# Ledger of designs, part 21: designed miniproteins, single chains

Each design is a single chain, and the fold is of that chain. pLDDT is the mean over its residues in the fold that is shown.

## One batch from the design tools (miniprotein)

Design m711
Fold by ESMFold2-Fast:
Structure m711 (fold): chain A 92 residues (1-92)
Amino acid sequence: SLFDLLVRAKPKLLEVLKKAGATSDVHTLQEIYHLLGKLAEDEGLFRYDVDPRLVDLRGTPLGELFGVDELDFSDLERVAELILKNATPVAP
């Protein structure tokens, strides 16, 4: 699975992940996905009035980093693409 890929978060993504509880700079894409989901829940960013998978990133550090105002968290390919633009793959 693409989500089993090990990546090293770049500094700006790493700062976002640290706010979500990350203690390492190396994670699987799945671990980053779950950390971002936790951050979005903790900050009240899910648009439950529209779609429980839809995240409003407007005016957030993550939205600025990803260059998007809105993200469908169930669009796993799109989420993976945005993470990979802000991380470097690590070869095991």
Scores: mean pLDDT 84

Design m712
Fold by ESMFold2-Fast:
Structure m712 (fold): chain A 80 residues (1-80)
Amino acid sequence: SLEELRAEARQIIDEMEKLRKEISKLPGSKEGAIILIVLSFDIAALEYLIDYETDPERIRQFIEDAKKLLEEVKKKIKEM
């Protein structure tokens, strides 16, 4: 349902915000700066989709892409 997709997107936003905070505690680096920019963009995009997108397939596609990004960023943070 659309409500379930919006709830899932909100959970992803929360996880992305948590990762941004974790990266912000690390010493400054080019890689860290790029990850912060990417996370900030995806947070804004997910917030826009929750508020304005009515196509469930588009929301679902973005959620799946965001989940892949979360897993990649979590792995990179462990190496930083």
Scores: mean pLDDT 83

Design m713
Fold by ESMFold2-Fast:
Structure m713 (fold): chain A 98 residues (1-98)
Amino acid sequence: DEIERELRELVESRTAEEVRADIEEAIAAAKTEVERRYIREVGEPVLRAVEERTDEAIREAAEFLKKKEEELKKIKEEAAKEPSDEAQKKKFIEKLAE
């Protein structure tokens, strides 16, 4: 519901050209390839909603964003759980090589 409301406000307040520029700027500011890919994937249905300006396109974009939000939560959880474990494994291998 909140995502759909935010998208409706965005469609009413911004042009497709402005949204495209925002997406390009976000991609340029992204630090990783995973983040850039994510921005491209979520940006496409949002841009379509702004271009079409229909309730159906807004709803489709909202459903897509909800699914991608779940994926992003999983990525953040994985990143929080074991960035040190891979580093520790590498350090152990280096110690065996010495």
Scores: mean pLDDT 69

Design m714
Fold by ESMFold2-Fast:
Structure m714 (fold): chain A 79 residues (1-79)
Amino acid sequence: KTYLPVIGNSLTDEDIKLAKATNAELVLGASSEEVLEKLVEQAKEHGLNVAKKLVLPDSLSESERYKELEKVIEELEKK
């Protein structure tokens, strides 16, 4: 299953179009960390298809928590 993580108050029509075009489920949260945690939980339950790349906010790149979650997401994408 394919997912598109977005911070809830920053959701745009373009994000909705991208999710529809890629057959991705929107994963919304109040913060970038909440979005990633929800994404990981949903991906563990339903799995990820290798054919689609996840889109993440730039603000996550400096967090040590993000790096841990990113590795889990990459592992799930390869399955």
Scores: mean pLDDT 62

Design m715
Fold by ESMFold2-Fast:
Structure m715 (fold): chain A 94 residues (1-94)
Amino acid sequence: MISPEVSELLRQIQSLFNNKADPSDIFDLLLELLRLLGAPESVLERLRELQREDPFAAVKIASAVIRAIIEGRVDDLESLMDRVLEAIEKSRQR
């Protein structure tokens, strides 16, 4: 179920993409959305570390997770988070 608050944040994020805003500003809104959706703090911490090294990669990963939740794939959230964490770990290990 999409709350009005989530819909409004998505609209703001889309506007920032269209206006070529700083990736850090976009990521901050994505982090806030993930917190509202109940994402674990450990995942948020890892995403923030990645954001400092590669803001565009962090934005892409966070937005993919948010989109899946909004499309009603809440049951797959854990699997999506695992894939996101695996991608981050691989980036750190390379």
Scores: mean pLDDT 69

Design m716
Fold by ESMFold2-Fast:
Structure m716 (fold): chain A 65 residues (1-65)
Amino acid sequence: MEELRERARELALRGLGVASRNKSKEFQNRVSELLRDFGIALNNKDEKAAQEIIKEMEDLIREAE
């Protein structure tokens, strides 16, 4: 779980960097939605859901870069 939290923090910072350049409200909203869902998965100790959300966020950020 700690590794997943660190990865999410890294992706959140990377996502903010992309959002500052991209300025897409849709992109910003999607990143925020995934971060919220990740927090819910962590609170429920659902490691599988947390991993899937991280993968989706990573793919979204890579596509936007």
Scores: mean pLDDT 75

Design m717
Fold by ESMFold2-Fast:
Structure m717 (fold): chain A 62 residues (1-62)
Amino acid sequence: MEFHDLVAEIARVYVQNGREAAEKFIEEKGLSEEERKHVETVLKMVDQGLADGAALRAARAA
């Protein structure tokens, strides 16, 4: 399994079930320190994307 596929799966869990579910998934997968650092960076990007999407949805609803 490509590391990128694992990161994408964690991001999906984060979006669908929240941070606690993503943290549990990361722990269950036994990621290395460097892998966790990369995942944290991706989750920050996901947070930014979700914030932008929420702003667009709010603007459309107005």
Scores: mean pLDDT 72

Design m718
Fold by ESMFold2-Fast:
Structure m718 (fold): chain A 94 residues (1-94)
Amino acid sequence: SKSKIESAIKNAKETALKYLKEELGFSEEQLEKFEKVMKEIEEKALKEELDDDEISTLTYAALYSVFKDEDLSKKPFEEQYDEFLELMTPFKNE
């Protein structure tokens, strides 16, 4: 549903943005790049009714583009997803 998609995007964006800003000290330019990509992901997710796995994959791609500047097309989805979960693990163990 739209509400579920909006919640998934919000949670992914807030978690990632906090990590990039507070833990990694990313510049305003890098944070702006990430926010622009996340806005496009949100618009696509709402238009195409993407599921949680697709949203997670695209969020990981956005993080990876800002953080590692690597070509994500070279990695299988399962490996990308596992790396994304590992990246987000510091925020799950409070």
Scores: mean pLDDT 66

Design m719
Fold by ESMFold2-Fast:
Structure m719 (fold): chain A 81 residues (1-81)
Amino acid sequence: SSLDETLRRLKAHLEAQRAASTDPAEAAVLDRVIGILDEALATGDLAGAIRRLEELRDEVRDRPGLYTLLALMVAELRRAA
């Protein structure tokens, strides 16, 4: 489905960013995001995934790059719904 394609594409992008990250705090956030996407792929719970990503986005508002990444992911997942 379009949603499954979007989730897999976002996950691949995040896994690449995680592999390139040298910041342990950034890496920890990226690992949490990847976990949320894995849960969404396994369960089909898009609404739960969006909620968890928005909560994580708000936790990282002091980190503009991560905040923007999470905000864009939430927007893309809402479009795929």
Scores: mean pLDDT 87

Design m720
Fold by ESMFold2-Fast:
Structure m720 (fold): chain A 103 residues (1-103)
Amino acid sequence: MSLIDELKRFVELLKKYMTPEEQEELDKVYDEIIKALKDPSNVKKFIEALQKLMEILKKNRDKFPEEVQKLIDEAYEAVKNGDIGKAISYLKKILELLQKEEE
């Protein structure tokens, strides 16, 4: 699966835990992440989009399974500290856990 396809699947899985208003905000953040990925020189825009994603996830944390809640906290701290590689690793683990819940 391409990174863009994985991100789209991730967003659709996250939406199941969110209100319609939060889903709309998540779609906006997804668009910002995709645009930033197409312009790798704009690292600041990518980090800002990840920060927005983490704020949405942190606000909705209690709606997720306990294992996912811990990963959201760890990803949030990683983004806050500028460790983008670590943040992406935690986000991928969240995706894997949410996909397993759908099975």
Scores: mean pLDDT 81

Design m721
Fold by ESMFold2-Fast:
Formats: sequence, structure tokens, C-alpha cells
Structure m721 (fold): chain A 94 residues (1-94)
Amino acid sequence: SGLVVGELEEFTDIIDGKEVKYKVGLGILKDYPLEGEVVEGPDGGNGFYLERDGKAVLIRPFFTDKPPKLGEPLTAPVLVEEGDPENMKFLFGL
């Protein structure tokens, strides 16, 4: 089981006059127990926020017929957003 992440592309966004840099890519979870904090995205979809190895990561599963829960093994394609914790918390209003 694990998370496999493809190439991450760097993006820059301007939120309330602040420049925020982050990386976005596609990944696949395979029998991976989700960890971190549940957060709501701007589209109403749920993501999982975690901080590891000095980085903040948000994992958003796609094409699941059940809402994922922390600690439950999940196999799904995911959107991965990665950045500095301060920038990611600002981006997601945490």
C-alpha cells in the first residue's frame, strides 16, 4: 500500500494581494490509510491535509463512490497539492 505521486508542477496564485506558491500533480493511492485533517475545498469536495518532512500536502481523491474516512484504506486517483505550510494554510483558510 502507498501513495505514488507523478510530476508536480509549480503554480503561483494571488490571494488578497499575497503571492502564494504551491505545486500540483496527480497521484494514485493504493490501499493507503488516509491520514491528516479533513478540509473542504472551494468546490465542496473533501481533501486530507497533512504536514510531513517540512511540507504541507493536500490529497483530494477522485472518482470514489464512498466518502473516504481517515484511517480507512483507499484506492483512488488523487489530486496532490504541496507547498510551504504557511502558504497552504493561507490558500485553504486553515
Scores: mean pLDDT 73

Design m722
Fold by ESMFold2-Fast:
Structure m722 (fold): chain A 91 residues (1-91)
Amino acid sequence: MELPSEEELLAQKEAVIAEVRARTPEDEAFVKAVEEYLDLAIKAALLRESDPEKAKEYERKALELLFETNKAKSTEEQEKHALEVMEEYLK
């Protein structure tokens, strides 16, 4: 019923990052992107009950980063598509 504590979510983040590093040890940029994505997702989860508007902002940022991470460098076209998808997701 209650959301996991911030400390519990951060511990889960560390475990996921360790696993990602083990699978992709040569791709530090990808590991950092996953870490940033998880940080935004955790912030959204923690705020979902107390501040749903702010939670949506963090979810939006997480989605934007997810599209960027899917390709080492986002093109302007990918950024445009990411924004369109975020607008649809938040409706």
Scores: mean pLDDT 67

Design m723
Fold by ESMFold2-Fast:
Structure m723 (fold): chain A 83 residues (1-83)
Amino acid sequence: LTPQQEADVLLGIAEIILAVTKIALKNQKNPSKEDLEEALRLVDKAIELLRQAIELSGETPVTREMLAEAEKLKAEIEKQLKA
């Protein structure tokens, strides 16, 4: 894979992780601490992949928006863990 192709793959994986995590959390009326901790691990992995994609291909509006969404989701999960 070229660096650009690798960045595209990482971006795609991060997008899937974020989408699945958001859907799972919205469909759970009473997420357990374990569910929230797993969601946090998934979001942290997505953030890591997005940062790797930015290093390989540079920051774009798409990667910037996705990173902001991931960081917002992380903050929401952390807030629920503290409640």
Scores: mean pLDDT 83

Design m724
Fold by ESMFold2-Fast:
Structure m724 (fold): chain A 75 residues (1-75)
Amino acid sequence: MKEEIEKILKESYPDLPESVKELIVNETVELLEERPELEPEIRELLEKIKEGKASYLDLEVFIGIAKLELGVKRL
């Protein structure tokens, strides 16, 4: 998964700072370690980003919501 995310972000957002791309990759990998069941949804979103139908911001929003839900479910 990590290499796939890195490739898609580099190809779709060459002008995005490398540090931001690395942050997104790391956040996505960390989420998948805690919620591996989300892999199909993340893969679908990555495919939409590759097609220009979604943005890296949509991925960030997805990760943020999923992490928030994790925090709530732990309480």
Scores: mean pLDDT 79

Design m725
Fold by ESMFold2-Fast:
Structure m725 (fold): chain A 85 residues (1-85)
Amino acid sequence: MREEVLKKVEELLKELGEKEGVSQEELEKIKEMFEQFLEDREPKLEEVEKLVELIKEILESLRRMKEAIDKIIEMHKLGISLPAL
């Protein structure tokens, strides 16, 4: 069970890296979180699959938030760096 869960997590992390462009550093952190979760308890495969799906959704939401924040910061910086007309 544990090995099957880890394989599913690894497959999903690979898909996240290749399709979603998640950084290798972020993927390593997510993998560590899953390994830590599995060390504390033996979850059911269904629960792990749902957790992985939730983490994927959270990552997508965080990416959108980061993009929005970065755009706001960039717009603010552009307002400061533009010559006075």
Scores: mean pLDDT 65

Design m726
Fold by ESMFold2-Fast:
Structure m726 (fold): chain A 64 residues (1-64)
Amino acid sequence: NRGARTVAGAAARFGGVSPEAAERAAELAQKGADAETVARELERGGLSPERARSAGEAMAQAAK
């Protein structure tokens, strides 16, 4: 899904998260997951908690 790739690219720019984790987070955002759920996936991918929260919120909004 093209939207998921765009959102994953944005997440990767927030802190060097792995492409796989960014793509999984984008998939969750596209399915309507909240910012907290998206942030948790980014944090699992290596993003710091504060950056994961910021990126998760941005990805959840971008997926709308």
Scores: mean pLDDT 71

Design m727
Fold by ESMFold2-Fast:
Structure m727 (fold): chain A 75 residues (1-75)
Amino acid sequence: DAKEYLEKGKEAFEKGELEEAKKYYLQALRLDPFYEEAEKGLKRVLSLEDPSEEERKEIREISKQKKALGVPDKL
């Protein structure tokens, strides 16, 4: 569940495991692109560590999914 990944992301972030935190926040957003808590968590991690090329691609895919879901005629 997206909630489980959010919880794991927060736990990893508190431990200073920024790569693991990014992974879990991205997984939560992949399941629910409108998950505000996961988006805030990811933004906090990215302010401390830049995303890799693969992570940037994943973020782009999530953004596209979010836009599609936010426009009824694209669902």
Scores: mean pLDDT 74

Design m728
Fold by ESMFold2-Fast:
Structure m728 (fold): chain A 64 residues (1-64)
Amino acid sequence: SDRLQRERQRLDAAYQVLTDPDSRDTPISFIAKAVGFSQKTFSRRFKELYGVSPRQAQEETRSR
């Protein structure tokens, strides 16, 4: 549905921020809010889509 496609686009935008080295120390709660999710919903939907938590995605950026 259009709603799921827009949710996907918002999660893709968040993924780009999480994997940007300049944003490695940005709080997950701030990124979730910026893309229009509660932190709990964001963490769940992100993990469903990418197979990793937002924290894990950010940590991969930090570790290279």
Scores: mean pLDDT 78

Design m729
Fold by ESMFold2-Fast:
Structure m729 (fold): chain A 68 residues (1-68)
Amino acid sequence: SNDEIIDELVKEIEKIAKSEKDPEKMAKKIQELTEKVIKENPDNAEIVAFAKMMADLAKKEAEEAKKE
């Protein structure tokens, strides 16, 4: 189920966010995770779109942390 893959991706992202205090390193780990999920599900448009959205959000969070 797409819902199970998305839910697991969200949980793994939360674990990375809780364990990695450096915003840039956190964003890199999230990008690596989302890239892996995309490679494993390349023909699933919903999963690919969600993974890309999560990677973009992580990049924006790291960028905002640099501005402050």
Scores: mean pLDDT 81

Design m730
Fold by ESMFold2-Fast:
Structure m730 (fold): chain A 96 residues (1-96)
Amino acid sequence: SPEPTEEEKERAKEKAEELFKSFGLELSEEDWEELERANYAPETLLELILRKLEREDLLEEWRRLREKVRNGEVGEEDEERMRELERTWEELVRKA
């Protein structure tokens, strides 16, 4: 994927701020540095949300799946599970 523009980064930051605010979650300086270092990648945002919501089970599974993606070792079951996790996070985000 191409590197995000400054405008895209600012928009992603605003969306992150709105999302965390809706959950009553406070981001530390270290959390914001992590997001900026990752250019506000959705994957990093999701990991941070799961960490703040103390969903360690989902966080560990997501990290494992992302490692498989980086290694090119993604199978059909892994792809299906990633879609299930994305839907679960969307529901979790909307319920809180």
Scores: mean pLDDT 73

Design m731
Fold by ESMFold2-Fast:
Structure m731 (fold): chain A 119 residues (1-119)
Amino acid sequence: MKSIKDLILEKANSLVRELGQLAELMAQYERDRVAVEQLQDAISKTVETLEKTQHKLEAGTLTAEEAQEARQKIQDNLSRAMKVASTSRNRNVQQAARDAADKASDLLSLLDQYSLALA
């Protein structure tokens, strides 16, 4: 069975891919350019937090406090992204948003478990 670190890395990579798909679909199907830019900003900040967290986790330097800070930043930026994505009437955007939310939920749970394991 995979370690909690391996599971976090796997789920983070999955979330980055799903968020990339959501951003592309929103840019393709949404005519409200302000909404597209707001979604892209929220996704960009989420991806930045994910990449920083992955690098620290691979280096063995990710602390419990840093994991909780990452969790909060991911949750806040994803809430912003999901709120914007919910304004889309396009089925592909709606599905991509659901897929991203599901992957995010799994990752946030794993980050909580990681923090508790270090406590």
Scores: mean pLDDT 86

Design m732
Fold by ESMFold2-Fast:
Structure m732 (fold): chain A 77 residues (1-77)
Amino acid sequence: SMEAEIERIREVIAELRALLADRDLELPDAPLGDQAQIDAERALVEQLLGPEYAREVERLSRRAEELGDKLYEEAKA
């Protein structure tokens, strides 16, 4: 179900966040816009977990946004 898929995506994202925190990794204070921050985060994930896993996390994050939008539409009905 959609709810189960969202919960799975949340678990993966939470696990990734915990991995980053456990390594005391800091993103650079970039005096740049949102895109530079996204690029820095992507590079960090790629460095830690490899490019294949970084792409999978990005895919799941986009999927979570799509499912969130759909749940929002269902909730307002």
Scores: mean pLDDT 60

Design m733
Fold by ESMFold2-Fast:
Structure m733 (fold): chain A 80 residues (1-80)
Amino acid sequence: SARAERLRRLAEEALREAEEVLAQKNPNLTRAIGVALRAIGVRFQAEHDRSLSEEERAEIVALAEEAIRLAMKALEKGVV
């Protein structure tokens, strides 16, 4: 569905940005926090969107959770 495609794209974008921030020698804390919050929002939308199939929801939630995990690691790395 168009909504599943949009949420998947947002989750993939958050994941890519989380990977980029984590790869930095000194991660930008504002960007790490921003990525984590956006990924949490995508996860929340996917979990509560009744128009998604179970498979679509699981995929989007997994992508968003990985983005949150990497963004949190970037935040930890950036705090020294």
Scores: mean pLDDT 89

Design m734
Fold by ESMFold2-Fast:
Structure m734 (fold): chain A 81 residues (1-81)
Amino acid sequence: AAQGERGLALVKEWGEREKKIFDEAMAIGEKVYEETGSREEGLKAAIDYLKEKLSPRTAESTAKGLERQYKADVEAEKAAA
């Protein structure tokens, strides 16, 4: 399979089109993070893309999931620093 099944665990009602949009949003976020060194800018870029491509309800749910992952990642880095 070309798509990750774990993605469906976050958004149970997603079809393949929504999964592709999510994958593209994650790739945009990673690129912005690599270019700026800022996880906040990467998260913002990913959320903005999702808001443009997905329904408002789906975008809001996904944004909250991404913000939770961002907080966990920042906390892990602070523990290492």
Scores: mean pLDDT 68

Design m735
Fold by ESMFold2-Fast:
Structure m735 (fold): chain A 86 residues (1-86)
Amino acid sequence: DALAEEQAALHEAFQAELDARAAEHGLVLRSGGGWADDRATFEALHAETLAALDRAIREGRTEVPLGRFDPARGAALRPVVLEPAP
């Protein structure tokens, strides 16, 4: 299923971008990520999650509490935990 393959690739890119953003600050992510039924919703959640992650890092937070489900959007976000890189 091309849509399922595209969603998997977008999810992997999403996780890689979150990891890269945390790594810029000497941090690693535990847990985290997002899920969505369609590409546009997934891309919007990706942008929203990156903005929230940037804010959390700037504020020195160890957790980004983005765990929510929006049934109208067919989407869910999970909280992420920030840890110092080994």
Scores: mean pLDDT 61

Design m736
Fold by ESMFold2-Fast:
Structure m736 (fold): chain A 64 residues (1-64)
Amino acid sequence: SKLEEEMIEHAKELAKKIAKEKLGAYEVKVEQVDENTLKVTAKTKEGTVYGTFDMEKVTFTFEK
């Protein structure tokens, strides 16, 4: 539905903001993988960091 699409877009924007603030990312790509999971690709000066955002738990997990 349109409401679900708007909620997903808000989640993507939140994911981008957190990646930029936490990792100092200059470019962030966010892709929906399933109904509750976003894949995050963050480019930083130290290299590319991959992570996931769980929309149900509102939890970020980054590769260390």
Scores: mean pLDDT 79

Design m737
Fold by ESMFold2-Fast:
Structure m737 (fold): chain A 74 residues (1-74)
Amino acid sequence: MKITVVGETKEAAEEAAKKYGADDVIVSANPVAGVEEAIRQGADKIIVVSKNREEGEKAVKLAEEKGVEAELVY
């Protein structure tokens, strides 16, 4: 199972990757764009790290609509 973290900053994304045992990290100022890239790279699960709750929730919804498990963390 490939777990990908999507975060708005390198620091936040790498911290979450260590905490959740992620296989890959994508840094994107836009969580939706980061999730699209994670899906393109074959992620089985996506962990979205966002301080912008609205954008984070949109990103999680996109992943779920594409059949990929996703979780929003603050």
Scores: mean pLDDT 84

Design m738
Fold by ESMFold2-Fast:
Structure m738 (fold): chain A 81 residues (1-81)
Amino acid sequence: SMENAKKAGEYARKKALEAGTPDGMSEATREAVRKYGKASDQAAEAAGIASRQLAVMGNTPEDAWEAAGKAARAAALAEQS
């Protein structure tokens, strides 16, 4: 549902900001997708990889944790299509 996707995105964004590292952002994204997105482990892992890549390529930490939130939301929405 859209609500699950929103919760996944918000949780990933908050936890990525708290972690402050690419690995922490990856883990936050995986946890958010599993817990709130109700997506498969494979989808969670893919979202985590994407989040980590965006974090290392980002210009600022703020851009990185926003990217983690977007990745988690996208993964949660994809599992419902």
Scores: mean pLDDT 73

Design m739
Fold by ESMFold2-Fast:
Formats: structure tokens, C-alpha cells, sequence
Structure m739 (fold): chain A 91 residues (1-91)
């Protein structure tokens, strides 16, 4: 689970960079905050996979509204994020 949570944080961070390139700076800042909080929680031993899923789903819902504005890499990262969330929910 920890490995999958680190992968989730990494994809969120990469997605935030693509959001910045698309001019979606406010959304990028919120996504970065989610990624950093997840990393901090993992490092502190306080991580909660259900909370991580809920926060990632909120990011997906918001970013999906702007999918057409994303770079091709940003679109692939959004798809990867959705797949990781589905995997976490199945675990």
C-alpha cells in the first residue's frame, strides 16, 4: 500500500506541473498541496488510504473539467491517476 501511495503522490506532483503549463495555476497549487500532504502523512506514519482516495477523487473531478486544456502528458497523467485510485479502492 505504501508503494502505491508514493506512486499516487508522484503522479499528483507531475500532474500539477502539467496544470501549470496549461495556465491552471490555482488548480495546480491545490493538487501540489494534496501531493505534499500525502507524502507528509506517509513520512509521519499517519497515512490513511481511504482519505488519500477521497482527496485524489476530488482532484480527478476538478481536473477532468479542464481535460481538453491539458497537454497530452497531462491527459495521460490524469488517466494514470484514475487507474491508481481504482487500484487503491480494489485493495
Amino acid sequence: VTELLYQLASVLDMLAEELRKAGLTEIAERVEAVSQRLIDDIEAGTYDPERAVAEAEAVIAEVRKHRDKLTPRGQRLLDQLEALVAELKAA
Scores: mean pLDDT 84

Design m740
Fold by ESMFold2-Fast:
Structure m740 (fold): chain A 59 residues (1-59)
Amino acid sequence: GMELARKGAEVGRAAAEKYAAETGLPASFEAELGENHIKGRVVAGEHVVEDEGDSSSTE
């Protein structure tokens, strides 16, 4: 619903902003809105990062 779309957009924006601030690279967030399909995409520099809930993974 709208809540999920809003949260996704906010999280994506925050991630893009954080990445840009950390690396100094251009970062943008793109949201694809279809009839019943919502998908967020984060583009940082030349790398494309999909909105993933797994951001606490440390290697």
Scores: mean pLDDT 58

Design m741
Fold by ESMFold2-Fast:
Structure m741 (fold): chain A 97 residues (1-97)
Amino acid sequence: AMAEAEGERTLALVRAHDEREQAELDKISEEMKKLAEKLGFKDQAEVFGAYARGRVEGKIAGDGFVEKNKDKLSKTEQEKLRKEIEDAYAQAAVDAL
């Protein structure tokens, strides 16, 4: 049945998308670890990598939340909320180490 094939294709696309997103986040983390090591912060490289990953995830989450609520928030409130969500995700990523 065509409907079954479309369902399997949709699940495969969702999985491929999630795998690509994780690979991009892993790359950001790894690049920041290498930069930290180059700057002499080798003992903190894991923390820098986790922080960078969390910031990117938090930016995506914050932008999405603000977009859904833009009619209820001033521009200043939108900027503050994005920053607070981004900072919270970055801190949570570091705390998970």
Scores: mean pLDDT 76

Design m742
Fold by ESMFold2-Fast:
Parts: structure tokens; sequence; C-alpha cells
Structure m742 (fold): chain A 54 residues (1-54)
């Protein structure tokens, strides 16, 4: 239908817009986010170890 065609075209434009926005983020953004997540997970493991030690 016409509505489905327009929705698909609008969605494609939205994806292109998002891709452009993501490309504007610092190149280290993903590495920094991953490092932060790894650090948080490590802290939770250490906390569990301390709780089990008691």
Amino acid sequence: SLVEKLRREATEEAHEWLDRQLAQLPPTWMAEAEATLQMLLYREEKFEELMKEA
C-alpha cells in the first residue's frame, strides 16, 4: 500500500540520520563504554567473592 511505501522510505531516512549521528561520536566512544562495562562487571564479581568469603 501507499502507507507502507511511505513508512519504509521514512524508516530508511531515519536509519541514515542515526548512522550520521553515531559517526559524529568520538572514535573511542565504543571502547570507553566497553571498558566501563568490564570494570563494573569486575566490581560485581569482587563484591560477590567478598560476600562468599564471609
Scores: mean pLDDT 70

Design m743
Fold by ESMFold2-Fast:
Structure m743 (fold): chain A 77 residues (1-77)
Amino acid sequence: GSSPPLTPEQAEEQFKLGVEAEKKGDLKEAFKHYLIAADNGYEPAKKPLGEVMSKLEKLGVTVDDLADDIVADVKES
């Protein structure tokens, strides 16, 4: 099923956490936060989400690996 919807404020917070994670070089965390924000309708997260996906692919991390982590986190949370 789909992840539970966040408020616009929560989605924006996720985007900001993604920006901070990306600045720290934590691309996996950046991807997670951008994906959550974009999935909840925060359109400004879509472009950096795509950019971080490209960077992660270059590092040998697939979107499938990240999706599994997010699904597991949602199921446990």
Scores: mean pLDDT 73

Design m744
Fold by ESMFold2-Fast:
Structure m744 (fold): chain A 87 residues (1-87)
Amino acid sequence: SDEEIEKLAESFVTLVESLIEAVKQGKLSEQGAVTVVRAYLDELVRALGRERARRVAEIAIKKLKEKYPDDPIAKKIIEEIERWLKE
């Protein structure tokens, strides 16, 4: 359902926000954050199928761009999600 996809996108945004904070605090490397994002996207495909997982990722990217337009860590995570969407 659209409600379920929106809720999953919100959860994914929350995950990305926690990764951005962890990188800023020096608890996680930027490459470590990218690895977690890639693993999470692959798990979304496994749980939801490719079509629904792609919809979750697209909504999450829009939300992240709106919330963090000038954040360099957010930009790099968004670029990785966009790269994954092209696969």
Scores: mean pLDDT 88

Design m745
Fold by ESMFold2-Fast:
Structure m745 (fold): chain A 83 residues (1-83)
Amino acid sequence: MLQPEDFLAAARRFAAEVDQVLADKSLSVEQLREYLAKARAAAAGLLAEARRLNVPQSVLDEVRAILDEALARLEARIQELEA
C-alpha cells in the first residue's frame, strides 16, 4: 500500500531525474521538448494517483510544488536555448 511519504519520495526522484537531464548539455531543444512532454505526463499521473488514494492535502500540495518547480526549470532551459 502506497504511503504519503512514497509520493514525496517519488516527486523528489522526479526532480532529481530532471536535474540529470538538465546537466546533459549535449541535448537538443527538440530532445528537451520531447522529454518535457513525457515529464508533464508522468507528473500528471503521479498527482492523479495521489488524489485517487486520498493522500492528505498538505502532502498533495508539497508533491505538486516539487513537480511544478522541476518542470519550470526544464521549461526555462528550453526558453534559454530558443532565445
Scores: mean pLDDT 85

